# Designed miniproteins, single chains, continued (2): the designs that were tried, part 69

Each design is a single chain, and the fold is of that chain. pLDDT is the mean over its residues in the fold that is shown.

## One batch from the design tools (miniprotein)

Design m6380
Fold by ESMFold2-Fast:
Structure m6380 (fold): chain A 59 residues (1-59)
Amino acid sequence: MSEEERERLREEAERLGREGARLVHQGLTDNDQALLDRGIALGREAGRLGEEHGLEALS
């Protein structure tokens, strides 16, 4: 895998993880379960990308 490909995958996983965390935080603050569920799903997808492509785990 090229350095550019790995960097692109890392950026995508980071973007999904950041968006997921933001939605989870907002869902909890607003008592919006649909938003919370959406954030959890995005975080799970970010983790899956990391595992599948050997990327570092998101915090």
Scores: mean pLDDT 75

Design m6381
Fold by ESMFold2-Fast:
Structure m6381 (fold): chain A 99 residues (1-99)
Amino acid sequence: MKKKLEELEKKYEEMSENMTEEEFIEYVREKYGRKDMSETEVHVIVQIEYQRAAGVADEEILAKLRAVLAQPLATEEQRADILRAARRVLGASEAQVRA
C-alpha cells in the first residue's frame, strides 16, 4: 500500500516542479476526459487518489467527503464539484455521497 502512495506523491511532486498549477489542472482534466472540471473538482480528485493509494477504504473516503458536504460554508457549486469527483474516482452514486 505505501509503495502506491509513494509513487503517486513522487509523480505529482515531479510534475509540480516542471509545470504551473494551471498545467497540472489541465493534466488531470485530460486524465479523466473532462476539459471543464473546476479547480475544486481537480483538487478533490487528487485527494481521493492519495487516500486510495494510502489504502484507505472507499467507504471511509466517502465518509470524509460527506463531512465536507455538511459544512455550512461550502457553496452549492463546491458541493457539486465534490460529488462529481467522488463519482469519477470511486464510482459512488449521489445518494452514497450526500448526507
Scores: mean pLDDT 73

Design m6382
Fold by ESMFold2-Fast:
Structure m6382 (fold): chain A 95 residues (1-95)
Amino acid sequence: SDEEALEHFKGLIKHTEEVFKKKLEEALSIKDKEEKKKALEELKEEEKRLLEEGKEALEYLKKKGYSEEVIEEVEKLIELHEEHLKKIEEILKSL
């Protein structure tokens, strides 16, 4: 249902923020520059995959006629992954 989908994506956004924060803090805690760069590149590739999955989910949900509220939550999730990628890229450029 639209209500179940809305609750699911709201929960997924919160979980996504918490997981990214933890993984980023873990990567940034690495003292060796090469290992830190490798961890950040791996996190970047994970975020790219999640972004593509989010885009595919958005197209699927639109095709199935889900509500505008559900579509807006998926668009927020996509934007969150784009913001995560930008942050990783900025850190990598500073290394």
Scores: mean pLDDT 90

Design m6383
Fold by ESMFold2-Fast:
Structure m6383 (fold): chain A 82 residues (1-82)
Amino acid sequence: MREEAREAIRRIRESGVVTEENARAAVEAGLAGDYEILRELLLLAAEIAGEPPELAELALEALKLRDASVEEKKAAAERIKA
């Protein structure tokens, strides 16, 4: 899985385009707990789309919270609040 995800990210860099096929392995690896691969995919997608990298980091943090305890989710919400 991780090797397939790394190859998919390499193909995205070579083509300059994020497709469902290229992203699938990296997204699946991320959902299985490889958040570093998912972070790399999200940052690359943001760069290609001309979007701020902060959006990629926010999306990754939100995904990590799916497996977090109620207390961890509350702490993250307080960090986002002013």
Scores: mean pLDDT 67

Design m6384
Fold by ESMFold2-Fast:
Structure m6384 (fold): chain A 88 residues (1-88)
Amino acid sequence: SREEEAKKLIDEAKKRIEEMKKVLSQTKNPQLKKFMEDLIKRIEEEIKRVEEALKKGDWQALDVEMTHLRGLLLLADYYIEKAKKEIE
């Protein structure tokens, strides 16, 4: 169901935030740290938008917000990999 898919995406997003926070604590690059801190906040805000759409049963808003969240998670994966390469 769409509800199950959304809940799975929220769980995945929360796991990405935890991974980002872990990598963030190890990075020495201040610009990368700033981008990742901003991205964490954006993902947290988008999780709230997905949760709000679910509560309202607004399936059109849910599709839009889930698409935005997926995009942010792809960006998170990019910065996590970039940070890991700098830390080794």
Scores: mean pLDDT 86

Design m6385
Fold by ESMFold2-Fast:
Structure m6385 (fold): chain A 77 residues (1-77)
Amino acid sequence: MKLEERIEELIREGNNRLAKRDYEGAKLIANDIGDLAMKARLEALTLKKTDPSLSEQLEAIAKAAEAKVSEIHRELK
């Protein structure tokens, strides 16, 4: 599965857990999303000179994932 597709699946699962008020489950999903966001950032850095277009796409994916992690963490208060 592509990294983008995996991040999108986890975002949907995180949203589902938040909707059910399963904050502990949402926190676990947020940790997984954060790990994949870091992987996307590292891949983007590696590709910056050889494939700038793909690098930009991976940076955008990482940024969206990081924003979702922050959103989930705000709901845990």
Scores: mean pLDDT 81

Design m6386
Fold by ESMFold2-Fast:
Structure m6386 (fold): chain A 117 residues (1-117)
Amino acid sequence: MAPQRQSPLLSRALQTEERRPLTEGEIKAIATVIIANAYVNQGDLEKARKLLEEGVKEYPESPVAWSSLGNVYEQQGDLEKAIEYYRKAAELARRQGDRVTEEISRKKIEEVERKLK
């Protein structure tokens, strides 16, 4: 019979996930990102940018808000600002233990850096 013991690393990951409820500020930041993404999809990059610049001032600890601001600057062709904001998102995600957002942001940095060269 194989031992049916759960990995300590898996148990730790599950506990971390259960112990991280979204704050009211994070919920509001996500709502701002959803609205801004709707503007991006309609081609209104200026409205998206203004909303996200306000969003990162109100919710400076939101990695998703910073990542979305990077995406708008990338779509406007400001690749250097896009990298700056993606780096901010990756740092905040890392500090908060959000490994998925950190990895997505790091991959975006590499993708945008290839466009600069």
Scores: mean pLDDT 76

Design m6387
Fold by ESMFold2-Fast:
Order: sequence, then C-alpha cells, then structure tokens
Structure m6387 (fold): chain A 64 residues (1-64)
Amino acid sequence: SLQDQLDATVQRLVDLLREMLAQGKSLEEIERELRKEVDSIKDPQVREEAQRVVDFLIGQLRRQ
C-alpha cells in the first residue's frame, strides 16, 4: 500500500540519519545525503511526504 511505502521510506531516512550521525557527518553533509535519497523517490506522493520528513529532521538538528 501507499502507507507501507511511506513507512518503509521514513524508516530508511531515519536509519540513514542515525548512521551519518554515528559517523560524525556534518549537518550540511547529512542534509545533502537525505535530500539525495528523497530525490531518488519515483512516487510523487511518497517523495512529497519524505521531503516534509527531511525538513522536520533537519530542523530538529539545527535546534540541536
């Protein structure tokens, strides 16, 4: 389902974020890699929601 695709995509983005944080990546590098993952999503509804999730996650990182 679309919801299953969204859930899988969000989990992948969160896992990638955690991995990059563990590796000591900069905020700029993290944002670039997360945006790259979003841009690779072919379904426009999934991509739009993934973009909102990335915006939220990056906003949280900027607040520390």
Scores: mean pLDDT 85

Design m6388
Fold by ESMFold2-Fast:
Structure m6388 (fold): chain A 64 residues (1-64)
Amino acid sequence: LIDLAIKYHNAVKTGGYEEVKKVLSRSQISLLQFLGLKDAETKSLEEVIEQVKKNAAAFDLPVE
């Protein structure tokens, strides 16, 4: 899960949402956006990781 969040953040910083669609599947994007990554472009990598961990824990999802 954290690896997907890192990929999302790197892609959105590099080429925005179009780049995200090239490196992640639709289901992976949907899951990460559900976990709070819709505004990831304005956040640091650490903030993105913290957000995913917090939200995943709230839904009893594995963070690894």
Scores: mean pLDDT 76

Design m6389
Fold by ESMFold2-Fast:
Structure m6389 (fold): chain A 80 residues (1-80)
Amino acid sequence: VTEKELAEVRLYASELATYIYNVLKELGISDEEAKKIADKFYEELFKRGVELLQAGKTLDEVRAEMEKIAEEYIKKLKES
């Protein structure tokens, strides 16, 4: 795993966490609570992205998997 690959995973995890934050805000969650949830989600996505890179996945495959995780999380939020 290269520093460039890690930077790409960090950036995408941040983008997806921001998306989750905005969805939570639209659902009426407070700024403070939405930020805490988004920050935790960022950490989980980054960890998963690094695991996938270490398993030999390409950046495109890593991004696709991280997006699926975010979509699944949003589905569960809307169900509750």
Scores: mean pLDDT 84

Design m6390
Fold by ESMFold2-Fast:
Structure m6390 (fold): chain A 59 residues (1-59)
Amino acid sequence: MVKELEVEVEVPEDASEKEIIEEGRKKLEEEYPEYEVDAIQLVSREGNKATLKARLVPK
């Protein structure tokens, strides 16, 4: 079953989009080890918080 969800991560204010996405990917891999991150994108950023949208597919 495919899952689509939003994840918030705390990052430095100067973190790049790539760094934010990588942090989100790590969090999702820890919370959903039976799933692979098929897609992930940065949706919004407010100071030290970033919101990502991800699509997870079963392994």
Scores: mean pLDDT 80

Design m6391
Fold by ESMFold2-Fast:
Structure m6391 (fold): chain A 65 residues (1-65)
Amino acid sequence: MKEKQENIELYTENLKKGTDELSKINPADAKKYEEAMKKGIKKARESSEEQVKRMAKAAQESVEL
């Protein structure tokens, strides 16, 4: 739902800002962390959408159209 997805997006944006600041301190290592973070963020986003999809399907089956 919108609320859940928006919360995840806000959290992701906040994380990005932190990572950007960190990269200024350790440019060599920062690149590795940035890539790992990107991967984690993508997984979290997809997981959120899959959960919503599952709930929608369950609700549809439970309720009579």
Scores: mean pLDDT 64

Design m6392
Fold by ESMFold2-Fast:
Formats: structure tokens, C-alpha cells, sequence
Structure m6392 (fold): chain A 65 residues (1-65)
């Protein structure tokens, strides 16, 4: 689904940032948030998944700063 697709993309981008800088705390949190979005969507919690995805996007943006 679109949400899972976006969450997987955010996860991939966050992992790329983390591979370049393994100590980037924002990138680590973005990975966790993106994983949370995927897990919540699969568990049938779309509202929680959407919140986690938005959090992942914000953390990823901050990590790329």
C-alpha cells in the first residue's frame, strides 16, 4: 500500500544516512520510526502507522540537515 511504500522508502533513505554517519542519532530514530510505521500498518493500526510515518519523515529531514 501507499503508506507501506512511503515507509519503506523513508527506511531506505534513513539507512543510507546512517551508513554514511553511523553515529547520527536522528537517522537511527528515523529507522525506528519507519519500521514502526510498516509494523503498525501490517498489524491493522493505520492511524498509528500514519503518525509513525510522519515522525520518520521529520526525523529523516533533520538527519539530512
Amino acid sequence: DKLIEEARKALEEAKEVLEKDPKNAKAKLAVLAAQGAINNAKAGNPASAEIALEQAKKLLEAAKK
Scores: mean pLDDT 82

Design m6393
Fold by ESMFold2-Fast:
Structure m6393 (fold): chain A 90 residues (1-90)
Amino acid sequence: SADTLERLRAVRDAMLAEPDRAWTVASLADLAGMSPFHFIRAFKSTFGTTPLGFLADVREYHRMEAERDELSLEAQVALELTRVALNTTS
């Protein structure tokens, strides 16, 4: 139903907005206005994955993005330290 789809989309959007929140199946189901079992089945039928599976995927994506950004910052710092060392050997 349209009402069910809107509630499931709202829960998906909440997980996307705050992936680091201590989400549980119970808290997500409550947000959707559903029982936990009904919520899991409806979510899986609509999005092709479980609610916690979706949350895990979102968290993994953000973790990988943060690790990539951290590695980029480490590379930038290493390059700047090398540049400073080379400029002081005059």
Scores: mean pLDDT 82

Design m6394
Fold by ESMFold2-Fast:
Structure m6394 (fold): chain A 56 residues (1-56)
Amino acid sequence: SAAIEALRQRIAALEAALPSLDEAQQKAAQQEIVNLHTAEVLLEIGDRLDEELRKK
């Protein structure tokens, strides 16, 4: 889905920026990456379940 793709792009951008950030910014970015990964997993599960339920 577009939402999942947007989350993946945001995660990739944060990961790419990590080596250039200071310690406090890295910690904040890592926390955001964790939150975005959690949202991505939940959206993927939701999309998969929605597709399976529509087929039943």
Scores: mean pLDDT 80

Design m6395
Fold by ESMFold2-Fast:
Structure m6395 (fold): chain A 80 residues (1-80)
Amino acid sequence: SKIEELLREMKELKKQIVKKLEEGTEEGIKEAEELFKKMKELGQKIVDDKNATEEELKEVAKLYEEVVELLNEARLKLLE
């Protein structure tokens, strides 16, 4: 379905975010934040879709939570 395709694209963006954060740089974090904005645009399309199930909405929320945690961990490592 269209929602399944959007979820797959969000998961692919998460992989790109991980790669940027692995660089261990402030620039990598900024690029990861830009990718996260793109991920949220895809997630918003799922949220706005009247056919989205509760499980699909929970998957979107979980992906957001996982990326927020990764960004916070990367920011903390830069403070050293």
Scores: mean pLDDT 88

Design m6396
Fold by ESMFold2-Fast:
Structure m6396 (fold): chain A 88 residues (1-88)
Amino acid sequence: SLEEKLAEISRKIYEMTHLSVEEAKQVAEEILKTIDDIIKNYPKEEAIKFLEEVLGDIELARRFASPEIQKILDELEKKVKEKLNELK
């Protein structure tokens, strides 16, 4: 379900705060692939809500991240916002 996919992404975002920079970049790419799948396969309104929830998770995770991981989260946030703007 979409809710299960969101829970998985939320978990992955929080895991990034405890990973190496290389591992965090890999997880960010996996998150972006999942977002592309959601945009392709779900109604626009549901995809928008999903991306807004992901942005909230990124903002919260940033508070627990090292400066190096914060940069990775910032890049992920930028790409998610770009995808969200394309849907609006």
Scores: mean pLDDT 87

Design m6397
Fold by ESMFold2-Fast:
Structure m6397 (fold): chain A 76 residues (1-76)
Amino acid sequence: MERIEELFEKGKELYEEGRYEEAIEQFEKALVLGIQRGAPKEFLAEILENMAKAYEALGKLELAKRLREQAEKLRA
């Protein structure tokens, strides 16, 4: 699904630029749209992992931990 992949790629680009809050916004849009469209659990987990990395970069360690736990549960 091109639109979801595009949002995810934009989020990764923003993360590499150090624009962590903007990266999270793109990842969140990708996650919501992915859930609505029944995207594979593995892809949803990958979005959550990238969101967790961005939250860690912002010092939101507890939130990052919870997002990683959610990603792992999706793969179970």
Scores: mean pLDDT 86

Design m6398
Fold by ESMFold2-Fast:
Structure m6398 (fold): chain A 72 residues (1-72)
Amino acid sequence: SMEENRKQAIRLLEFFKSLLGSRTSLSKEQKIALLRQIGERHHFSEEAIELAIEALEKNDWDVDKAIELLKK
C-alpha cells in the first residue's frame, strides 16, 4: 500500500541518517547507491526506496526535511 511504502521510506531515511552521522563526504551517486544497498539489505520495497530518493531530491538531500515531507 501507499501508506506501507511511506513508512518503509521513512525507516530507510532514518537508517541513512544514522550512517551519515559520521560526516562521510559522499557524492550524490554514492548516497543513492547507499540508500539502495540499505533498502535491499533490509528488504524494503523498490517503491519505498524510490519514494525515499524522491523525497531527498525534493529537499536538497536534507534528510530531516525529506522525513517531514513523507510524514505530511
Scores: mean pLDDT 83

Design m6399
Fold by ESMFold2-Fast:
Structure m6399 (fold): chain A 68 residues (1-68)
Amino acid sequence: MSLAEEAEELARSTVKALLAAGHTLDQIRTAIDAVVREAVERGLPEEEAQRIGDKYLKWAEEELKKRA
């Protein structure tokens, strides 16, 4: 997979696991920030890494809102 595809899969799997375990949005945001930071350190452009992070944070927010 490309580095962007790897970062997206990691972000997706991380959010799914944290949502399933009942973690808060703030905890999920912290985990996504770590995924974004790692992707940038691995050579993914900051803009692309941040876009992936924003995408999955928004998805997590929407999933939590549906469950409330």
Scores: mean pLDDT 83

Design m6400
Fold by ESMFold2-Fast:
Parts: C-alpha cells; sequence; structure tokens
Structure m6400 (fold): chain A 89 residues (1-89)
C-alpha cells in the first residue's frame, strides 16, 4: 500500500473533521435543524459529509426528520458523487 501524499492526508483529515462536526451537529439537532443542515450540505455539494450525516440519521431511526423530497435530492447527490468516483478510478 502506497502512503497518501501530504496534500491527500490533509484533505482526508479535513473531510473527516468536517464529517465528525456535522454528525455532532446532527446528534444535537431537532428536525427543523436537521432539514436545514441537509439543505446546507446539498447546496455545498459535500457528498462525503452528507453521507456521514444520513448514515448517522439512519442508524438512530431519524431519517424521518428529513422530508421525502429533500431525502431524494440528497440521495441523487450521493449517486452522482459515487458515479464520478467510479469514473475517476
Amino acid sequence: SSPLSPEEQERARAELAASRAAVARAAAADPAEIEALVRELIAAGDAVTLAAVLAYLARNGRLGDVSPALLAEALELLRRAALEALAAA
């Protein structure tokens, strides 16, 4: 296994920190705050952080805090990000 470059390590650490912060925010949030957080992440195009938040919500039975329309938008962003990652591989 090749070690990550310093730039790749910095990006990975930044993404992990952002995901952890967003999950902590989601854990403390009410349904309206969850809706706002998910909208913010979709607007930012941050698929990694969005996936972490949705996974947290699913594990804790809180996916119902996200409206069906917003959840569909979130899943479409994750689908496109996954396809882009596969195309880059």
Scores: mean pLDDT 84

Design m6401
Fold by ESMFold2-Fast:
Structure m6401 (fold): chain A 70 residues (1-70)
Amino acid sequence: AAASAGEVMELAIEAAKAEAAGDSERAVRLIRELARTGGPIGRRLLAELAQGAKDPRVRAAAEEGVREME
């Protein structure tokens, strides 16, 4: 079952905050958790993270997450 919109949004926000803090490891971990939650909202948020991320590692993790959620 898909996670709530609030839950997936919180994961995306926390991932962005981790990236802003320079914590790429935490950002990637949160992105992987977002991918595990599944659902169309999670997929859209991962796509947005991939497009908006400044850190190449975070962007790559988001792109991989979208692929895994297929």
Scores: mean pLDDT 77

Design m6402
Fold by ESMFold2-Fast:
Structure m6402 (fold): chain A 80 residues (1-80)
Amino acid sequence: IKELIEKLKSKDEGVVLSAALELARIADPSLFPAIKEALKTIKDGKVLKKIIEIFKLPENPEMIAFAEELKEEFKEQLEK
């Protein structure tokens, strides 16, 4: 899990998206603050948008709420 959060900071988009998919499947709210901090290191708005869409895929209410929170938090990066 800690390793998955570190993979979100990777320069390789495939590694980042794979880590996001596994974190979405785990759907543990206790990880949300650490995930949010890791996502702050991502400068590419397109990659951030893909991660947020991945977090909505499990259709878990807590993951959907987190994805909406991320859309607001990263609004500036996502509008690019």
Scores: mean pLDDT 77

Design m6403
Fold by ESMFold2-Fast:
Structure m6403 (fold): chain A 69 residues (1-69)
Amino acid sequence: MPVILVLTLERGEDAEKAAEVLRKAGALSVSAFPELGIVVAQFDSREVAERALEAVREAGIPIRRAEIL
């Protein structure tokens, strides 16, 4: 069942970089909101979303909050 990953970033400037990492990590869709420091991505499964979240962390992007819905 598809899941939504919502990232709240420490820095809004990193939103586009986070979106690119999530797209390369298998996101079906990604929306970046730099002014809010928020990135929303849809994935086929929770497992892919959790792996994509780790890819964002490995890219050195500081994350304030991450939620999988």
Scores: mean pLDDT 87

Design m6404
Fold by ESMFold2-Fast:
Structure m6404 (fold): chain A 100 residues (1-100)
Amino acid sequence: SSLDELEAIIAQAKEQSLEEQIRILQNMVMQILRVAHEHQDAEVVALAREAMELIRKAAEALKAGDEETARKYLEQAAELMKRAVRILEEKGIELELVPL
């Protein structure tokens, strides 16, 4: 459920501008990080922090006009976020992901 919701949010984000994709993924990763901290899941915290760093790099690349590099960093961040959510789901932890 939570993984399917995240995949749907990521797919919808790809229909938006790169600036909007960055905003959406940053909001999603912050929600994942909050839940990981609540459950003291060090592995998921590490994945969420790595995804946040990739989103930051995507924003920097976009500001520099490098849209290709920005897209690659966002794809890498999305993959880490999906991995994080899958780990939480395997533990029976449900996420109430809000795209805004």
Scores: mean pLDDT 88

Design m6405
Fold by ESMFold2-Fast:
Structure m6405 (fold): chain A 87 residues (1-87)
Amino acid sequence: MKGKLTFSNVQSASPAEIPVKSGDEVKVISYGKEQTTIIFNGKSYTAKKGLHEIYVNGEFKGSFIQLNDSATINSTVDVKFSVEVKD
């Protein structure tokens, strides 16, 4: 089933929407020093303020900047979501 990722409470997302399919593996790689939270479909994940890169099935698909204490990612289909903190 075709779906998409959407973002809320981020400074800018590029692209604004990311196409996904049901069962896709979605990983956010979070860079920075100060702790923040990403909320994915109502569940909280630890991240860092700064640059986030979004990977779908291991392929880079987009990025956003988060400077606030909470950002939201929603998927219209069921995906395997994770957040990894680096640097």
Scores: mean pLDDT 85

Design m6406
Fold by ESMFold2-Fast:
Structure m6406 (fold): chain A 81 residues (1-81)
Amino acid sequence: SSSWEKALKTLEKEVKKLKEEAKKLNDEQAIRYVEEAERKVKELRKLLEDPNATEEELKKMQNEAMRYILQAKRLIDEKKA
């Protein structure tokens, strides 16, 4: 649905921004969390293209991506403070 495509684009944009910030800070742990988030976002994209994917699978993948994004954000914010 269009709502899932919007959610995915928001996650892709956020991951790209965090990846650039983590690399600028040279924070290896933050870089690892962003790379995991990027993998989960790519998996979510593949699930959206799969006609057999369930809404439950989409939500689970979104939640996993968001968890890694939050971990990366925490580390980046701590280094900027």
Scores: mean pLDDT 86

Design m6407
Fold by ESMFold2-Fast:
Structure m6407 (fold): chain A 62 residues (1-62)
Amino acid sequence: VDEEVRELVHKAMEALAAGNADEARSYFEKAAQLYEDAGRTDLAEQIRAWGDAAVAELKAAP
């Protein structure tokens, strides 16, 4: 699970670097879902919160 989540988060960061907020959000959602399916609800919640904050910062750029 952690390895798969790490790969999805890495893809989300690549999407953020490319300016693709929607794709980044999709990868963060998939990573959170993997943690939720593994019974790690608190970690899933943290991933969603982090992803939302990162996407919001990208969209708030000048």
Scores: mean pLDDT 78

Design m6408
Fold by ESMFold2-Fast:
Structure m6408 (fold): chain A 56 residues (1-56)
Amino acid sequence: LQSLAETYRRNAELAAEVKERALKGDPEFSQRSVRVADDVLRMEEEAARRAEEELE
């Protein structure tokens, strides 16, 4: 369970980095990428929180 929570946290960090690059106008990332990265970030953070709560 802890390893799973760590995986979700890492995925959230990657999504946040993609969002930052898209917002800075990286030509490989469009506005579509910002929305996708934001959705992934939200889902991964929620999954990490749930995994941490189950570990309680």
Scores: mean pLDDT 70

Design m6409
Fold by ESMFold2-Fast:
Structure m6409 (fold): chain A 73 residues (1-73)
Amino acid sequence: SMSKLSKLFWKAVLTDDTKTLEKLEDELVKQGYSTKDLYYLYRSAEIIAENLKKNNLTKYARKKRQELEKKLS
């Protein structure tokens, strides 16, 4: 379910697991997450990562957000 995938996504964010985030993105798309849905998800992840001072996660989420933002422009 999308709720279960959302929980797994945020667990990966909190544990700095970018490899799991990459795998979950494919499953989120398969389950019907739009480009806009993914944009807001990664934007939220970037903000949380910055606040937690998780530099690698912040860089990963920012790159993903920027790629999705370009698709929405």
Scores: mean pLDDT 84

Design m6410
Fold by ESMFold2-Fast:
Structure m6410 (fold): chain A 81 residues (1-81)
Amino acid sequence: SPALERARAAMDQAIELAEKGDYEGFKEALTEAIRAAQALPDPSEAARLIMAGVLTGVGIAIEKNDEKLLEAVREAVRAAS
């Protein structure tokens, strides 16, 4: 579906920005990706995509020992709620 394609593309963009250390870009992109996922008709599909994106962002932050990236994940989740 177009909505699922948009949500996946937004999540992929967020992860790319996290790898690049673009904290503001990552926060904005992850917020958009979560909102796009929330617009999906299947709540379980939405939850799975959101969880995968958030956990990937946290994993990158832990691997890089990057506390600011962890804060960006938290802020994006709060902004999307």
Scores: mean pLDDT 86

Design m6411
Fold by ESMFold2-Fast:
Structure m6411 (fold): chain A 76 residues (1-76)
Amino acid sequence: MVLSKEEAEAFIKGLEAEKPAFEKYVASLSKEEQKEALAGLEEFKELALSKTPEEMRERVREVLEELIEIVREALE
């Protein structure tokens, strides 16, 4: 189902709050696991955006792209 605006806002806040823990988690992964995480996040981003109301899509995209960048930086 498509997320409500309130659900999308809660999702964004949840991701922003967990970002430091996610950075530590990614840093603990092997290079192979980091590549798998990157692919999974890119697939998840497309799915999440397809379920996000249009008015919230830019904010959801921004926070997911920040998580993707964390994995990319770990891979160099």
Scores: mean pLDDT 82

Design m6412
Fold by ESMFold2-Fast:
Structure m6412 (fold): chain A 67 residues (1-67)
Amino acid sequence: VGEIFREGAALAATLEDEEARRAVERAVKASVSGNEQEARRYAQEVADLAGERGREVAARLFALADS
């Protein structure tokens, strides 16, 4: 298991919304698979679902996709 999956799990654990947590998992998997477009899409869903905390998590996921 890569460090990216561990980071994603830690970020998801800070979210109250189950759908937002699933979106984090999907964004991380897309990033690992090299699917930057899907990674960005799921990161945006986290921002849309989980308010200010969701936007903070999404910003970290966008940075991960850009790496």
Scores: mean pLDDT 78

Design m6413
Fold by ESMFold2-Fast:
Structure m6413 (fold): chain A 77 residues (1-77)
Amino acid sequence: SMELEQKVYSITKTLGDPFKSAVLSPWIRKLLSGKISVDEFKSIIDTIPLIDKKTAADILVKLGLLSKEEADKFAKE
């Protein structure tokens, strides 16, 4: 839906990198639509060499799925 695409863009525009945005958009879309869990999203990001745990943690905070404290712990792993 157009509303879903607007939400995806609100996250990807904060990355400052069009290639990272293109790679992450389908996963953020699936996460927002409930098609994948937070744990599945974390596992998928670990397989993508251009995306670090800090970037994934920041996305999850922006989506309200992790607290800043939880995200900081995940990013340090």
Scores: mean pLDDT 81

Design m6414
Fold by ESMFold2-Fast:
Structure m6414 (fold): chain A 65 residues (1-65)
Amino acid sequence: MISREVAAAIRLVAMELEGDIAGIKKEDGAIVVTVKRRSPELEETLERTKRMYEKEGKKLEVKYL
C-alpha cells in the first residue's frame, strides 16, 4: 500500500511536469515547492498536500515566482 505522503509527492511531480510548478526540493526536513503559475486548483492541491504532510510530522513550504 502506497503511503499518503508518497501519493501526495507523486501528485506534486505531475504538476511540475505540467509546468505549474518550477521545482520541488527537500531542505532541512521540509519539502519546498516553487510555484510558476498560480491557480485555484493548484492552491487547493498544495493546501491538501501540506495538511497531509503535517499529519505525518513533515513540513511543506510554498514559494511563488
Scores: mean pLDDT 71

Design m6415
Fold by ESMFold2-Fast:
Structure m6415 (fold): chain A 68 residues (1-68)
Amino acid sequence: MDLPPLTPLQEERRRLIEEFQELLSQIEDAKFRQEMLAQAQQALRLPLPEQVAKLRELIKKVKEYLNE
């Protein structure tokens, strides 16, 4: 395929959003879940490279929480 519909960063953002939503469904602490969701919503207002970086950071935090 010569022309993908999304840039690599746009594809990464979409995958990160999907992964983040799946991880959020596993959080039992409503306060922590709401805080992570609010931070993700703020991240989506940033330039695309910063959105990807912030989403990766949030996913890491949720994974660390779930693996404790």
Scores: mean pLDDT 78

Design m6416
Fold by ESMFold2-Fast:
Structure m6416 (fold): chain A 97 residues (1-97)
Amino acid sequence: MSREELEAEVSVAMVVLSLSVILLAAKKGAEPEEIVKAIERATERAVEAIKKLDEESRKELAERSTELLEEIKEVTKDNPEVVKKVEEAIKRIEEAA
């Protein structure tokens, strides 16, 4: 594994970890405004990472991120602002991939 390949794997892992933490916070009743801000930051990091990754790693990051975002949407379905931010995040990630 090259240093660049390792850095790519770390970038994927960091985005997935961030979204997993957001999902856990949402399940524990974190404030909708804080969830929205966290999703926005994670989405910006995901889009930046995707642009620097190889095609295969981009697809993996997009798929894993979308899966976690869909879970966040389900947990927060009663909060329209969070649902809209999740849908915006999924669109931005898919457009970047």
Scores: mean pLDDT 83

